# Designs tried in a protein design run: designed miniproteins, single chains, continued (2). Part 85

Each design is a single chain, and the fold is of that chain. pLDDT is the mean over its residues in the fold that is shown.

## One batch from the design tools (miniprotein)

Design m6938
Fold by ESMFold2-Fast:
Formats: structure tokens, C-alpha cells, sequence
Structure m6938 (fold): chain A 84 residues (1-84)
């Protein structure tokens, strides 16, 4: 439904905002923000969960600035697919 799409877009935008915060986060803030993303993934659609899990993997494997840029791009691409 259109309402389900709007909720999915809003949830993806929240996850994107967390990825943007991770760009400047301290190590302590990073731990909390990653845990929030992990919790969001558990309650997300299979499609959004895959995007969130990929974003988390980026932050575990890359420097935070590069990881944040790539994660934000990933969420932007997902949001564009949902918009009509």
C-alpha cells in the first residue's frame, strides 16, 4: 500500500540519518549507533534489513568517513527505488 511505502521510506530515512551521524561519532557513540541500526534491521522488512546490514558491514570494514558516505548512498538508492 501507499501507507506501507511511506513508512518504509521514513524508516530508511531514519537509518540514513544514523549513518550520517556515524561520520563524526566518537568510538563510544559509534557502539551505540551501530546497536540502534542492528535493532532497526531486526524489525525491518527483508529488503531494508539487507541495506542496513550492508551499511553496518561498511562501518566495520572501512574508515568512518568513507563508510558513512557509502552507507548514505546505499540508503539514498533504496529510497529512490521506493519513490514513484
Amino acid sequence: SEEEKKREINLAKVAKGIAEQLKTATDEQREVLIKVLEEMAKNASPELREVIEKAIDLFKSLPKEEAAQKAVELFNEYIKKLEK
Scores: mean pLDDT 87

Design m6939
Fold by ESMFold2-Fast:
Structure m6939 (fold): chain A 68 residues (1-68)
Amino acid sequence: APSPLVQRLRARAQRLLAQARAAGDADLVARGEALLAEIDAAPDNPSVGELMRLFAGVVDLEVRLSQL
């Protein structure tokens, strides 16, 4: 089963994708879909480096959404 950290990243990415869709920003929707796909492709027990990379993607999307 996915770790609690992976589950939290997935939930956060899903919320950000929903926000991008509500905003109608096609670039941010595409970025959110790509991020969610990366999280879904991650192993149940990812390395610290893999978690940090996914977390950075979540933060980047949040920052971009905050600029709308």
Scores: mean pLDDT 85

Design m6940
Fold by ESMFold2-Fast:
Structure m6940 (fold): chain A 71 residues (1-71)
Amino acid sequence: RTELTPEEKELLEEIEELFKNNPTLEELDEIIARIKELLPSLSPELQRGAERLIASLEGRKEYLEEQKRKE
């Protein structure tokens, strides 16, 4: 399947909004966890997209952790 469910569409919109804001580590962890939870039910095409999103979010999380470590 290649069509997103309403739940998946809402999650993607939430991720796009989060990307424009300075999200907290907690917010990033929550979104990453939600994507990972949905990952096994996605088509291979959507899984690749989701994995790329996870990588981007993990990169931002790592950046924020580094900033906190320097406190």
Scores: mean pLDDT 72

Design m6941
Fold by ESMFold2-Fast:
Structure m6941 (fold): chain A 83 residues (1-83)
Amino acid sequence: MVSQEELDREVEIALHEIKAAVSKIDAERYVKQGKFEEAAKSYRDASEHYRKAAELATGEERVHFQKAAESYDKKAEELEKKA
């Protein structure tokens, strides 16, 4: 049965995933507008939220969030080269 502490942690992870998704959507909109500096910053924000989710997660879920963070950092880096 899910404990209150486990539920609270799962909620915090979910909130970071939502924030990362919002930042990703913002980044994609900025890319379409040619605003590469703002897009890179938004991908960096998405990466940071995935890192926070990874710190709270365990096992395969942690690895998933770590890989997501790395992926968005690489996207930001590529856009920073275009700015």
Scores: mean pLDDT 86

Design m6942
Fold by ESMFold2-Fast:
Structure m6942 (fold): chain A 89 residues (1-89)
Amino acid sequence: MVDELLSKVKPGPEGPHKLTLATHPGVISTVKKALELAAKKTGGKVTDFKITEYTFSRIVFEVTLEGKVDPDSVVDFVREMTNGGVYKL
């Protein structure tokens, strides 16, 4: 359940936290929603989202997370929400 997965998102140091992630194009909308949910859980937000590569098989993007959140726990949550459709570069 989403609430169970969200419980894995942990508080951490104050941002900004900059992440470079890769995903399949078919799940990008789910990735964006999951990032916003994870950031909001700790009182944070997504403040920057930049696509650096867009192909049939892969999207690479840079995202900035603001707030007191553990960025690795956010990546793990997004990966679970996408059935492994996202990975950190």
Scores: mean pLDDT 79

Design m6943
Fold by ESMFold2-Fast:
Structure m6943 (fold): chain A 57 residues (1-57)
Amino acid sequence: DARVERVNEAAREAIRQARELFEKEGKTDISPTEFGQRVAELARELLAKRDAEEAAA
């Protein structure tokens, strides 16, 4: 439950951050593969950080 919410939050945040990064670079023709790789990298970082925060709380 809480873990599912944490994963969903990380995924949504990663998607938003990836979009913002590509928009800042002026890239409007991003391939699904490139987008997916960036989202996966960001999601891993966000999830690891949230896991650490939850362990500290």
Scores: mean pLDDT 75

Design m6944
Fold by ESMFold2-Fast:
Structure m6944 (fold): chain A 81 residues (1-81)
Amino acid sequence: SMDDVVEEIRKKMEERFREIVLLIGEGRLDEARELLEEMVKEITELIKKKIPEDSPEAKALKAALETLRAVVEEMIESAEA
């Protein structure tokens, strides 16, 4: 179902987020940025392949991805301070 596809994409984002958090904790900030960009590409491609274009679900997942990107960027900035 559509809900199952949305949940799988969200779980993939959560998995990648955990990997990024570990890299940030290790001071590996450049690798964390690279993994963030790979996550954005991967999730964007999954949305394109599995979710109808211009659907509310596609817009919600893209918004969630943008929020995760912002959170990660803030975490990296804080770690550089």
Scores: mean pLDDT 85

Design m6945
Fold by ESMFold2-Fast:
Structure m6945 (fold): chain A 90 residues (1-90)
Amino acid sequence: SMLEKAEELLKSLNVPFSVKKIAEDVYLFAAESLSPYALILDVKKKEATVVNLVTGESEKFSSVEEAFEHFVKLVNEHNEKVGLPPVELK
């Protein structure tokens, strides 16, 4: 399922993350180490969205994999600018 795929991809970052059901069939994936970004998954609509929790800006993707790749890119670009290490896949 899309939810299982998203959980597997987030686990590959080897950082503690939370999964919260925020509406029917809608899940939020977030972690302090991934701030200010989060991944929102709408399982019924088959949509994955990367959101900036501070600005409210969001980008929607046709696949969980595309959303995850963009999510990691944005987190690492932010971390570079603020002097934090990149989040790396294990």
Scores: mean pLDDT 82

Design m6946
Fold by ESMFold2-Fast:
Structure m6946 (fold): chain A 70 residues (1-70)
Amino acid sequence: MEEEARRLAAEADALLPQLSPEAQREVARIVAAGAERVAALTDEEERLRALRETMREALEAARRALAEQA
């Protein structure tokens, strides 16, 4: 689970240099909001699930932004 979140984060990071500054800010906002949610959770399994979902959301936002720029 944690390894999957790291892989999703790496894929999002690879797209960041191709995004506009506005799209980069949107991805950063998603990650920051997700980090706040994870920090509020006390259960390890819930924290890992929230982290994975945050990274998926960030990756999807990056992919959408890249497609819209084309």
Scores: mean pLDDT 80

Design m6947
Fold by ESMFold2-Fast:
Structure m6947 (fold): chain A 86 residues (1-86)
Amino acid sequence: DAAIARLQAASDAWKETEEDKKLLPEALERASKEYNISVETHRKILEALRKNGGLVAKTALEVYEKNSSLPEEEQFRLIVEAIVKL
């Protein structure tokens, strides 16, 4: 659940008002630092979520289940890599 929780937290960081959208570059930089992912990788995750959130969720779950024996950091890395390939 930890790897999925990190992905959910990254997604939740982008529930923005119209005012917040004007600060998007700063928010993106902050989220990148907070969740230990690159700004470019974060943008790709958000784009995938907007196009097909169900596919992103399914991909994250499948990668997590197949790699449940790995450390959480490694699981998160594999989930992110799978999502950015969508």
Scores: mean pLDDT 65

Design m6948
Fold by ESMFold2-Fast:
Parts: C-alpha cells; structure tokens; sequence
Structure m6948 (fold): chain A 80 residues (1-80)
C-alpha cells in the first residue's frame, strides 16, 4: 500500500479495511456533508474514511480524538 502523495493530498481509505494508518495521528476533522472523517498520519498524509451515517462518523471522530495523545496506529475499520 502506497502513501507517497504530495502535501495536502487526501486519500480515500474507506475500502482499505485492515489498512494500518501510521501513528501518532497529528489531527482529525469531520466533513459533515459527506459523513467523512479526515485524519493526518505520522507521515503527513490525509486519510479519508466515509461512514454510512453522520452519527457513525462523529463516534469514530471521538475515538480518534481520544487517540491524539497516543503513538498507536489506526486500523481502517469495515464501514460498508
């Protein structure tokens, strides 16, 4: 799996279930209109995860926000 992208690139990883996003996570954001969560990994890549509902996206955002102080990797969940 390749993450060699220019700065400010966004990669949709929704279908990459089980993919390990390298921690520590540097930042997270919610895109309410698309029900998506953005997260910036340790290599400064922006990873986008799409959710079936806004509530699911907000719940995942809360989990990622709790992880911002941790060196742990984030595993892409099945969201389909």
Amino acid sequence: MLRDLPPNSVVDVTDDTGFRIKGPIKGVALLEASRSVLLEDADNNINLLRFPTLEAARAYLALLQAQLGSKEDVIVPPVA
Scores: mean pLDDT 73

Design m6949
Fold by ESMFold2-Fast:
Structure m6949 (fold): chain A 74 residues (1-74)
Amino acid sequence: APSAREQLTAFINGLSAAERQALVEGLRQTAAAQWSPEEQAAFDARVAEMQTLSDAAQTAALVDLAVEFLARVG
């Protein structure tokens, strides 16, 4: 079977720009509920850095962010 990262990459690549924004906002809201203000600031900084990248690189960065988020939440 493909790795969890490969499955997540395929999933995110299948999303529209609006759906990707909804995913980022969902992760941010979950971060606000579960994480400290310092962890939220670090998450927001990574999202801001990601937005400076090309569309393909943004998708890869979003996969990295989602994998890191899943590792912290369980």
Scores: mean pLDDT 75

Design m6950
Fold by ESMFold2-Fast:
Structure m6950 (fold): chain A 65 residues (1-65)
Amino acid sequence: SLEEEKQAAALHQLIAFAERAPADRRAELMRRAWGLAREAVSTSADAQELAALLERRFAELEREW
C-alpha cells in the first residue's frame, strides 16, 4: 500500500541517519529525526516525495552536529 511504501522509505532514511549520527548526541538527534519522519509520512503524497523531503531535513540537522 501507499502508506506501507511511505513508512518503509521513512524507516530507511531514519536508519541511514542513525548510522551517521554521533554516538553522544544520537538519542537527541533521533528524537528530532523521528518527529520529522512522522510529519513527512502524514504530509507527503508518496514515498519519493517523502524521501526527498527527509533527505533535505536530515541534511539540515547534520549541519548542527
Scores: mean pLDDT 84

Design m6951
Fold by ESMFold2-Fast:
Structure m6951 (fold): chain A 129 residues (1-129)
Amino acid sequence: KKEEQKKKASEKLSQAANDMIATLNAANAAYTAELDAAAQANLAAGDRSGAQAFLKRKADVTAQVNNLINQLNQAVKDSEKSSVEEAKKKFEQLANQAIELARQMGAEAEAAVQQQAQKILNIVNEAEK
C-alpha cells in the first residue's frame, strides 16, 4: 500500500510540476511580449536606451524562468531518491520562488502560479501522511 501511494504521489507530482512549468512559460511569453512592445515603442520614439532597458529586462526574466524550470525538473528527479520530508522542503522553496518571480510579471501571472504551487504542496502534504 505504501509503495503504491509513493508511485501515485510521484506521478501526480511530475504532472503538477509539468503544469507549473507550462504556467511559468505562458506567463513569461505574455510578459516578454509586453516588454517587446514597450521596446518597439521606445525605438519608434528615438529612445534607444529605453528600448535596451526593456530588452535587458526580457533577457533577465527569461533567464530566471529557465533556471526555475531546471530546478523544478531536478527536484522531481531527486524526489525519487529523497525522503518525503526533504522533497516537501524543496518543493515548498521552489513554489515560493515561482510565486515571487510571477509577482514581477503581474497579478494574473501571480494568481496562475499560486494555483499550481498549491497543487504541488497538496500532493507533497498528502504523501507525508
Scores: mean pLDDT 84

Design m6952
Fold by ESMFold2-Fast:
Structure m6952 (fold): chain A 70 residues (1-70)
Amino acid sequence: SQERIREVEDELREFEEEIRKQIAEIKKLKEQGKISDEEAEKKIAQLEMLRLLHQAAANSEIWLLEKQAS
């Protein structure tokens, strides 16, 4: 349904915002010398991978919902 598609889009938007905040915090810790460059790069890469996986899952759900509405 259109309502469920909107919910999935909103959930993805909220998740992406949380990932953005976590990446910003890691960059801040790196700038403060509390974490190494290598550790920061590893953590950011893990968060970006998690974001990509969530985006793919949300897009797949939206595609299925749109196909069912047809």
Scores: mean pLDDT 86

Design m6953
Fold by ESMFold2-Fast:
Structure m6953 (fold): chain A 120 residues (1-120)
Amino acid sequence: SPVREALVEALDSLADYFRAQGRPELAELAEKMREAVRQGNWDEALELIRELFEKVADDPELVAQFLIQMAAVARRAGKDELAERLYELANRALQSTDPEELKKIVDEAVELLRELVAAG
C-alpha cells in the first residue's frame, strides 16, 4: 500500500526527529506506530497516534512537525486533499498561542489521520 510504505518512512524520520529534540519517549511511540503500520494493525496505529498527541498537545512545534510528515504521507499516497488539510493544520499549530486551539487542532488531525489510515 502506498500509504503503508510512505507512513513507515515518515515514522522513521519522526523517530529521529524526536530523539534530536531530546524526546526519546516520543521516538519510542513513533517506532511502535511504525511496527503497527508494518503489520497492518491500523487500530493500534490510531491508538498510538492519540497517545502521541496527548504527549505533544502543549508543544506547537512538535504537533506541526508530526502533521507536516503526515501531509507528506498523504501526498505520496495520492491523497492531495488530505495532504492540504494536514499542512493547513500544521501552519495553524505553528501560529497558535492558545493551548485550547492546539487541542482543537489535535482533535481535527486525529479525524484526518483516521481517514488516511482507512485508505491503507
Scores: mean pLDDT 84

Design m6954
Fold by ESMFold2-Fast:
Structure m6954 (fold): chain A 61 residues (1-61)
Amino acid sequence: MDDLADQAIAAFERGDIDEGLKLVRQLDELEKQQGIKSPERAIRITSAALRQIGDQIDKEL
């Protein structure tokens, strides 16, 4: 699960938002299968995604 989170973060950091979202969905599915929710993983992924989206918006505006 942490490896998928790291891959999603890396995808967002390189600007591949679609790939990052795909990996996040895979991670969510695995967490549901195991009955585990990790706020720390969610925070790390969300921070990376928001940073990348913000950088894209700032460059376009």
Scores: mean pLDDT 72

Design m6955
Fold by ESMFold2-Fast:
Formats: C-alpha cells, sequence, structure tokens
Structure m6955 (fold): chain A 117 residues (1-117)
C-alpha cells in the first residue's frame, strides 16, 4: 500500500507530522508541484517521491513528501501530496485518506519504539 510505504518511510526518518498538510490531487498536478518543490530545494528543505513499486509505473499512485529541518534540527513534514488518476471528490473522502495515513504512521512509530526498548 502506498500509504503504508509513506508512513513507514516517515517513521523511519523520525519525521514529525504535526501540522503537515495532506493533499490528494491528479497525477499531472502532483508532478508539477514536485518539479516546483525541487526547483526551490535548499539544504534544509526538499521533496521526496515515494511509489508503491521500486519503479514508478505510469498509472500507479505516488506520494510527494516535502520535508524541512527546523531551527532545532528536527525533521518536519510540511506537506504530503498524493498523486492519483482517481482523486477523491469530497472533502470527507480526502480526510479519511489523511486519517488512514496518520494511523499507519503512529503504528510504525509505536513498533519502532517497542523494538528500540
Amino acid sequence: SLLDKVAEFLAAMGADLEGAKVEIVDRETALKRYEELRAKATPDRGAVLISDSDELKPDDPFAIVELRRDADGRLRVERIIIGTDKPPLTPEEQDKVKQELLERYERHRAARAAAAS
């Protein structure tokens, strides 16, 4: 699952999701935003493209994660953009996907904390 792969990646990075914006858009819009984020990259700000496969297939959904290091050196997620050919039409459907991502992230964080104990 793309959401699980994103959640696992962020948990492994120790990235803070508090205040992160989650957007679900069409693939063309997501790729355009990825190019814009890459053009604005700095040592403390960047974007990562995550696919459910080792290679990005033409019709597969993907995620773009915008990451920032704050003044305290903490890694924060500013934005997660999910590119799909079938974006949810309603705010309720989009909020459900955001909630599923957060629940998966918390499970991966809890599992990593337990393994470190």
Scores: mean pLDDT 78

Design m6956
Fold by ESMFold2-Fast:
Structure m6956 (fold): chain A 60 residues (1-60)
Amino acid sequence: MEEEKLIDEIARELGVDRASVRAVLETLGITAEQLKERLPVIRRMARGGREAAGVPLLPD
C-alpha cells in the first residue's frame, strides 16, 4: 500500500508519470523505497552534471 504513495512522490520529484516510475523500478529490479532513498543523490548529480560535465545520466 505504501509503495503507491512512494511511487507518486518519486513521480512528482522526477517530473514523470507514475507508470514511468513503475517501468523504471521493473527495469532496475528495485523497490520504490530503494529508489526514493537514492533520489536526493540522483537529483544532486543531475544538476551537478549539467554544470560540471553537461553529460546527463538519464534522458532529462
Scores: mean pLDDT 68

Design m6957
Fold by ESMFold2-Fast:
Structure m6957 (fold): chain A 75 residues (1-75)
Amino acid sequence: KIKGSGSSAAGGRELAEAVAAAGADEAGIQAWKDLANASERFEQALRAGDDEAMLAAGKEGAKARAAMVENGIEL
């Protein structure tokens, strides 16, 4: 719900500073999604006893974490 310009402006500036400081570009956001998807797949594979899928998901997660850190995003 939008009520006042002052509140909206302050929120917009805070978000812009957080995005700039965190380096949360589209690539960083995608890496975060990739990490979440890899974690989900890892858990599913672990429950199913699928070692191949578990290893694949682990590798994807590691790459996503590296990409996030390289873009200045810390977990």
Scores: mean pLDDT 65

Design m6958
Fold by ESMFold2-Fast:
Structure m6958 (fold): chain A 83 residues (1-83)
Amino acid sequence: KKKELLEKAEEAEKKAKEALMEEMSASVELIKAAVDRLANIKEEGKEEEGQKKVDEEAKRAQEKAEEMEELRKEAEKLKKEAE
């Protein structure tokens, strides 16, 4: 009984760690988009394109952060139950 809960907790922890790595990757892409926008801010017509890219990467980073948080909570819940 407890052994099955421990295995499920370990699997949930692995998924949470994978989601964390994916969230970190999305955050790096958001930073890159923001830096690119700042570098091109003086070019006519590029401000709108740069802002759109930042908004798109920000949305992706938020979605990945929410996914990671849900998986982390599930992993913690299963680990607590296995204790």
Scores: mean pLDDT 77

Design m6959
Fold by ESMFold2-Fast:
Structure m6959 (fold): chain A 69 residues (1-69)
Amino acid sequence: AETAKVILEEAKKKGKLTQDEAGELLEKYGSGEDAHNTSAGLGRGLTEEKTKLVTVKAAEIGLKVAEEL
């Protein structure tokens, strides 16, 4: 569920991102992840599709960030 944050933290840890870049991306896209975490608490079955969408978006962002290093 915290996939976007995990991907960005991994990129930062490997020295691929500056702290400012990682923070900005986490703030912008991490908010979506936080909303998803709230939804997952309310109804897991219905939120599974949203989980997949967020995971795909986070992976896409992480790959794009890694590519633009």
Scores: mean pLDDT 51

Design m6960
Fold by ESMFold2-Fast:
Structure m6960 (fold): chain A 81 residues (1-81)
Amino acid sequence: SSRLERLLEELRELERQLQALIEELGADHPRVRAALAKNAERLRAIQERLQRMRREGATEEEVIELLEEIVEAARAILEEL
């Protein structure tokens, strides 16, 4: 799916940006900890959905929806840093 491929590429770019900022600030920096805390419920929901999908399987549409949520969570964290 071109949509799946596009989301994976966007997630990789966000990962690169988050890694660069975390390396600059340090993983234990108050800003990093605050950004993660602000998004804790969203991250927990993502982890629970990912674990369910790994155990039970998932459709491509369910994978796309989860990746969109991961991208939005990554953007929210990046904006707080």
Scores: mean pLDDT 84

Design m6961
Fold by ESMFold2-Fast:
Structure m6961 (fold): chain A 79 residues (1-79)
Amino acid sequence: SLREELERRRREIALYAAQGLARAALDFIAKVLGVSVEEILNASDAELERYAAELAARGLNVTAEELRTWIEAVREREA
């Protein structure tokens, strides 16, 4: 039905928007840290913890786990 198709499309749009937000978040974080998005995408777990600590020092409550989640979302979209 049209209702079922519309609800499916809304869920797809929300997922695509979330992936776009993940990329936008990483772009913003890269600018704050003074690094490239590519550097963040290729960062080790230790580097992600360091980035999270630096962001926290700047008043941005972003965890290494959140950074990993955004990286995975971007990789799924960009692959």
Scores: mean pLDDT 76

Design m6962
Fold by ESMFold2-Fast:
Structure m6962 (fold): chain A 61 residues (1-61)
Amino acid sequence: SMEEEQVKKKLEEMREKAKTAPPEIRRMGEAFIALAEKYKASLESVEQLIEIYEKELKKAE
């Protein structure tokens, strides 16, 4: 579906941002991606996870 493709794109963007993150923040990002994929999270839920991840990443920098 279109939503599934948007979720996939958002998770890919999060994965790219995780590459330069500190190890602890990177592990959190990996866990969020794994949970979203396992439980087929909605686009809204994925966007909320990304917002949390970006806030934590900003605090770590």
Scores: mean pLDDT 78

Design m6963
Fold by ESMFold2-Fast:
Structure m6963 (fold): chain A 125 residues (1-125)
Amino acid sequence: QETVVQKAVKLFPEESDLITELLTGPTSQIPAIVKKLLEKGVSKFKITILLLVKAALDAGSPKAANLILATAKNNLDIDKVVKFSDIEEFILNILQDTEVIKRVQQHYDKIKEQVTEVVPELFED
């Protein structure tokens, strides 16, 4: 059976090592990995989706992570800056479980705060 990490790296095969490190490593390393992904030209939308997947995994919900990835596959052609405030509505529409949503959002907010301190440009425009 294909893991969430294996599904995520299929979307970014050239950056597979960074994606694996982001999804399996400690939250403290996420800002440095996000900076490297931006420097490699990975879109803010794709990075935001990966942060949501990480938040879902940290929340103990691989089902939520799989739903986020499946939705992202249908939207990979969107070269659009996604604001973190818009992501809350995105999570609500996809996950449908209020307990799972609250847990994913809690982990995502923690990731967002750490990323903002190191990579504020992710939230610009």
Scores: mean pLDDT 75

Design m6964
Fold by ESMFold2-Fast:
Structure m6964 (fold): chain A 73 residues (1-73)
Amino acid sequence: SEMEKLRELARELVERETGLMGQKLEAETGEKPEVSVEEVGERELRGTVRTSKAEVEKVFDIDELIELFKKYA
């Protein structure tokens, strides 16, 4: 299914973006972050990066997923 391929690509792009958030948090804290991506809705993914010192969370709705497609092609 074309929609399933798009959903897989969306998950990969969110994982990539969340990984970059993790790299930034590691640079800021000096701690290796825990990185997770969770499906929170039919068209929404949540990326979370966490250390003992800080946590950053971002929800990627349909508009933000479109921006990731533009950013990463």
Scores: mean pLDDT 81

Design m6965
Fold by ESMFold2-Fast:
Structure m6965 (fold): chain A 67 residues (1-67)
Amino acid sequence: SEMEKLEEEARRLEEEMAKLPERERLRIAAEWMARYMTTNPESVHSMSEEEAQALIAELEAKFDAAE
């Protein structure tokens, strides 16, 4: 599915992001989240700004844990 393709891309980006500065990693994570929300539009309508920020923080924590 489209969601599985995004997850696979996230795994590949994780390795490449390890070579990038923190600022660039955050930017890439934000862009990935935007694509995820575009693929699943219902999540955009149901998520508050605070929930979106929490999701970004969780993605950052996952990349940190994988390092």
Scores: mean pLDDT 65

Design m6966
Fold by ESMFold2-Fast:
Order: C-alpha cells, then structure tokens, then sequence
Structure m6966 (fold): chain A 75 residues (1-75)
C-alpha cells in the first residue's frame, strides 16, 4: 500500500474510535506520519495537532508538546 492509502485508512479508523481515547490519538498520530511521508504536510500538521490535543486531555503533556513541535516544523 502507498503512504496516502494507509493515512486515509487510519484517519477513518480514528473517526470511529471514542473521543479522547488513546487508540484514537494513536490512529491520528500514525495517519499524520503517513500523510507526512506522502508529502501532505498541511494535513499531517492538522492531525498531529489533533492527536496532541487528545494526549493533553489524557495528561500526557510531553507527547502533546512533541506532536505540536512536529506540526510546527511542517508549516
């Protein structure tokens, strides 16, 4: 499969998962990484920021900060 195909699959999976769940955050993280590999930097940045918001709500501030930094580097 190509990176975009994997990204779209993981994004769809994330939408089906409960809000603010670790599984949703992980699926968004993977989707963002795959969009980055496909060259879709803007979409990757958006999804990294969304994953960061979930990690922040779950109390994982270190992961949230790391993902926001990755998003900033893509914009």
Amino acid sequence: MDFRGIAEGQRARAEALPADSEERAAALDLAAYMYKQAGDYATAAELFREAARIHERLGDLETAARLRKLADELE
Scores: mean pLDDT 84

Design m6967
Fold by ESMFold2-Fast:
Structure m6967 (fold): chain A 80 residues (1-80)
Amino acid sequence: SPEEEEKKKYLVELIEIQLENLKKLADILGEEGKKVQEEAEEKLKELLENIDKLSVDEAVKKLREISEEIGERINELEKE
């Protein structure tokens, strides 16, 4: 539907913003942050490649799962 296509465009924009934020974060966290960036970038790119095959709800769920995993990995890196 046109509404679903519009929502998927917003999801693509959000994923692109997340990819840009990961690059900036890697610059702050150094070598370990780069590893988190590479893993997250791979998962976000897979989501982008499959977005047309997913419902809006499935795509949102997947993006949320990836974002939560990134947050967990960052929290582990901040632990001295």
Scores: mean pLDDT 80

Design m6968
Fold by ESMFold2-Fast:
Structure m6968 (fold): chain A 103 residues (1-103)
Amino acid sequence: MVLIEALIGLALANGYKDVDEITELVLKAIESFPEELKKEAIEGIINNSINKEDTIDILLKLQPERSRKEIEELVNELIEIAKEDPEILKEVEKKIKEKLLKE
């Protein structure tokens, strides 16, 4: 899930390594989105329908002062950071899906 991978990568880049702390940070990030983008993000996460382009579009709407190229470069960097800790990535993605499916 590219959006979740990018948000996990952002938490890891800020020095977080605890699965529960990263899970709460990602959920809070999504909860902080404008209602329209939050709905799109949650539906896409549940349906496994958010790809890299969808992630770039969501983040560009949150940071409209940035260029699409800057957001794409950021997303690529964050995904690579997330891939460096595959066990954390797997456990956080699992916990996020479990929490979103219960609500």
Scores: mean pLDDT 82

Design m6969
Fold by ESMFold2-Fast:
Structure m6969 (fold): chain A 95 residues (1-95)
Amino acid sequence: MGKKIKVKDVLAPGVFEIGEPLLVTVRVETPDKNIKVEAEVKDENGNVIARSLSNKDGVASVLIEKVTKPGKYTISVRNVETGEKSEEKFELKVV
């Protein structure tokens, strides 16, 4: 039993400096605004490098304290009560 969640938008700067912090903002589509969602950023190896909880408007701000390499990253959002997941990929390039 669970309402379906979906990653709607991922806002990340397309370029970054190695070793600097990067903020990824995720908009999650939820059928109910009371659904609590955990957002995680994973590297290419599937390691969770940052996580945050969504607010009531379905927005999660995930701060990656240090980006160590360019490449393809995954944002994963999870309903904390049901374990239902949605994922989106994004790419980071070194400036």
Scores: mean pLDDT 76

Design m6970
Fold by ESMFold2-Fast:
Structure m6970 (fold): chain A 75 residues (1-75)
Amino acid sequence: SEAEEEKKLLEEVEEKIKKLPEKAKELAERGAEALLNKDVEEAKKIAAEIKATFDEETANLIAYKALKMAEEALK
């Protein structure tokens, strides 16, 4: 089912996020803060640093973690 496929993908994503280096986790946290503060220019700078430092897959994991952290802070 679609729900089972989503669960598997989420588990794979969460496992990869746990394996992220400390610098990647720091950039995700800074990204979340920029999003919460509505600081578009800072968010752009952080996104550029992520893309310059990591591959596309890792950059996407960092972005996902940042969005999740920002979403949790708004609840």
Scores: mean pLDDT 81

Design m6971
Fold by ESMFold2-Fast:
Structure m6971 (fold): chain A 85 residues (1-85)
Amino acid sequence: GMIPDEKLEEVADLLAETFGISREEARKAVEQALSALGRRLDDERHARYFVLIAAHHLGIKLTEETLENDPALQELVRRIREIAR
């Protein structure tokens, strides 16, 4: 159900790869998004909002429409859900 602490590094690495940012910036974005949303990243709605909130903290402008139309962002959401399982 909820993502365990041990898997947060995997999520940070995925954000770093997807957005082309440092692991340090990605870790901070993960912490901020989890503080806002909680840890139910196995849920598709929560995983999508997590990506939107993390992107916001990185200064990246994303919308739900962007998530629906960008294959790289769709893959990011899918992999986050898989890690959280």
Scores: mean pLDDT 82

Design m6972
Fold by ESMFold2-Fast:
Structure m6972 (fold): chain A 95 residues (1-95)
Amino acid sequence: SDEDQISHLKEFGSGGVARSGIMSLIQSGDLQRAAEQLRGMADALDLTSEVTKNPLLRRAAELYREAARAAERGDAQRAIELLTEAVETYARGVL
């Protein structure tokens, strides 16, 4: 199913490794470094969405930027929620 493919991409795709590192930073309270990595993901996805014209990649970039802003505010829970939504949106965009 698409849900099974999305789960696989979350865990084993290149985005899964980045997500795991960012999640670790948020959980350890290193919110400034988490925000920097989240902005990097957003910038990369913005470039990809402009080339591919894929609206889900653009939405994922927006969600990564919102997650970065939440982390910068010290809102770890909101950053995790937005990061999760960004990863799911990205996975749907590449299926």
Scores: mean pLDDT 79

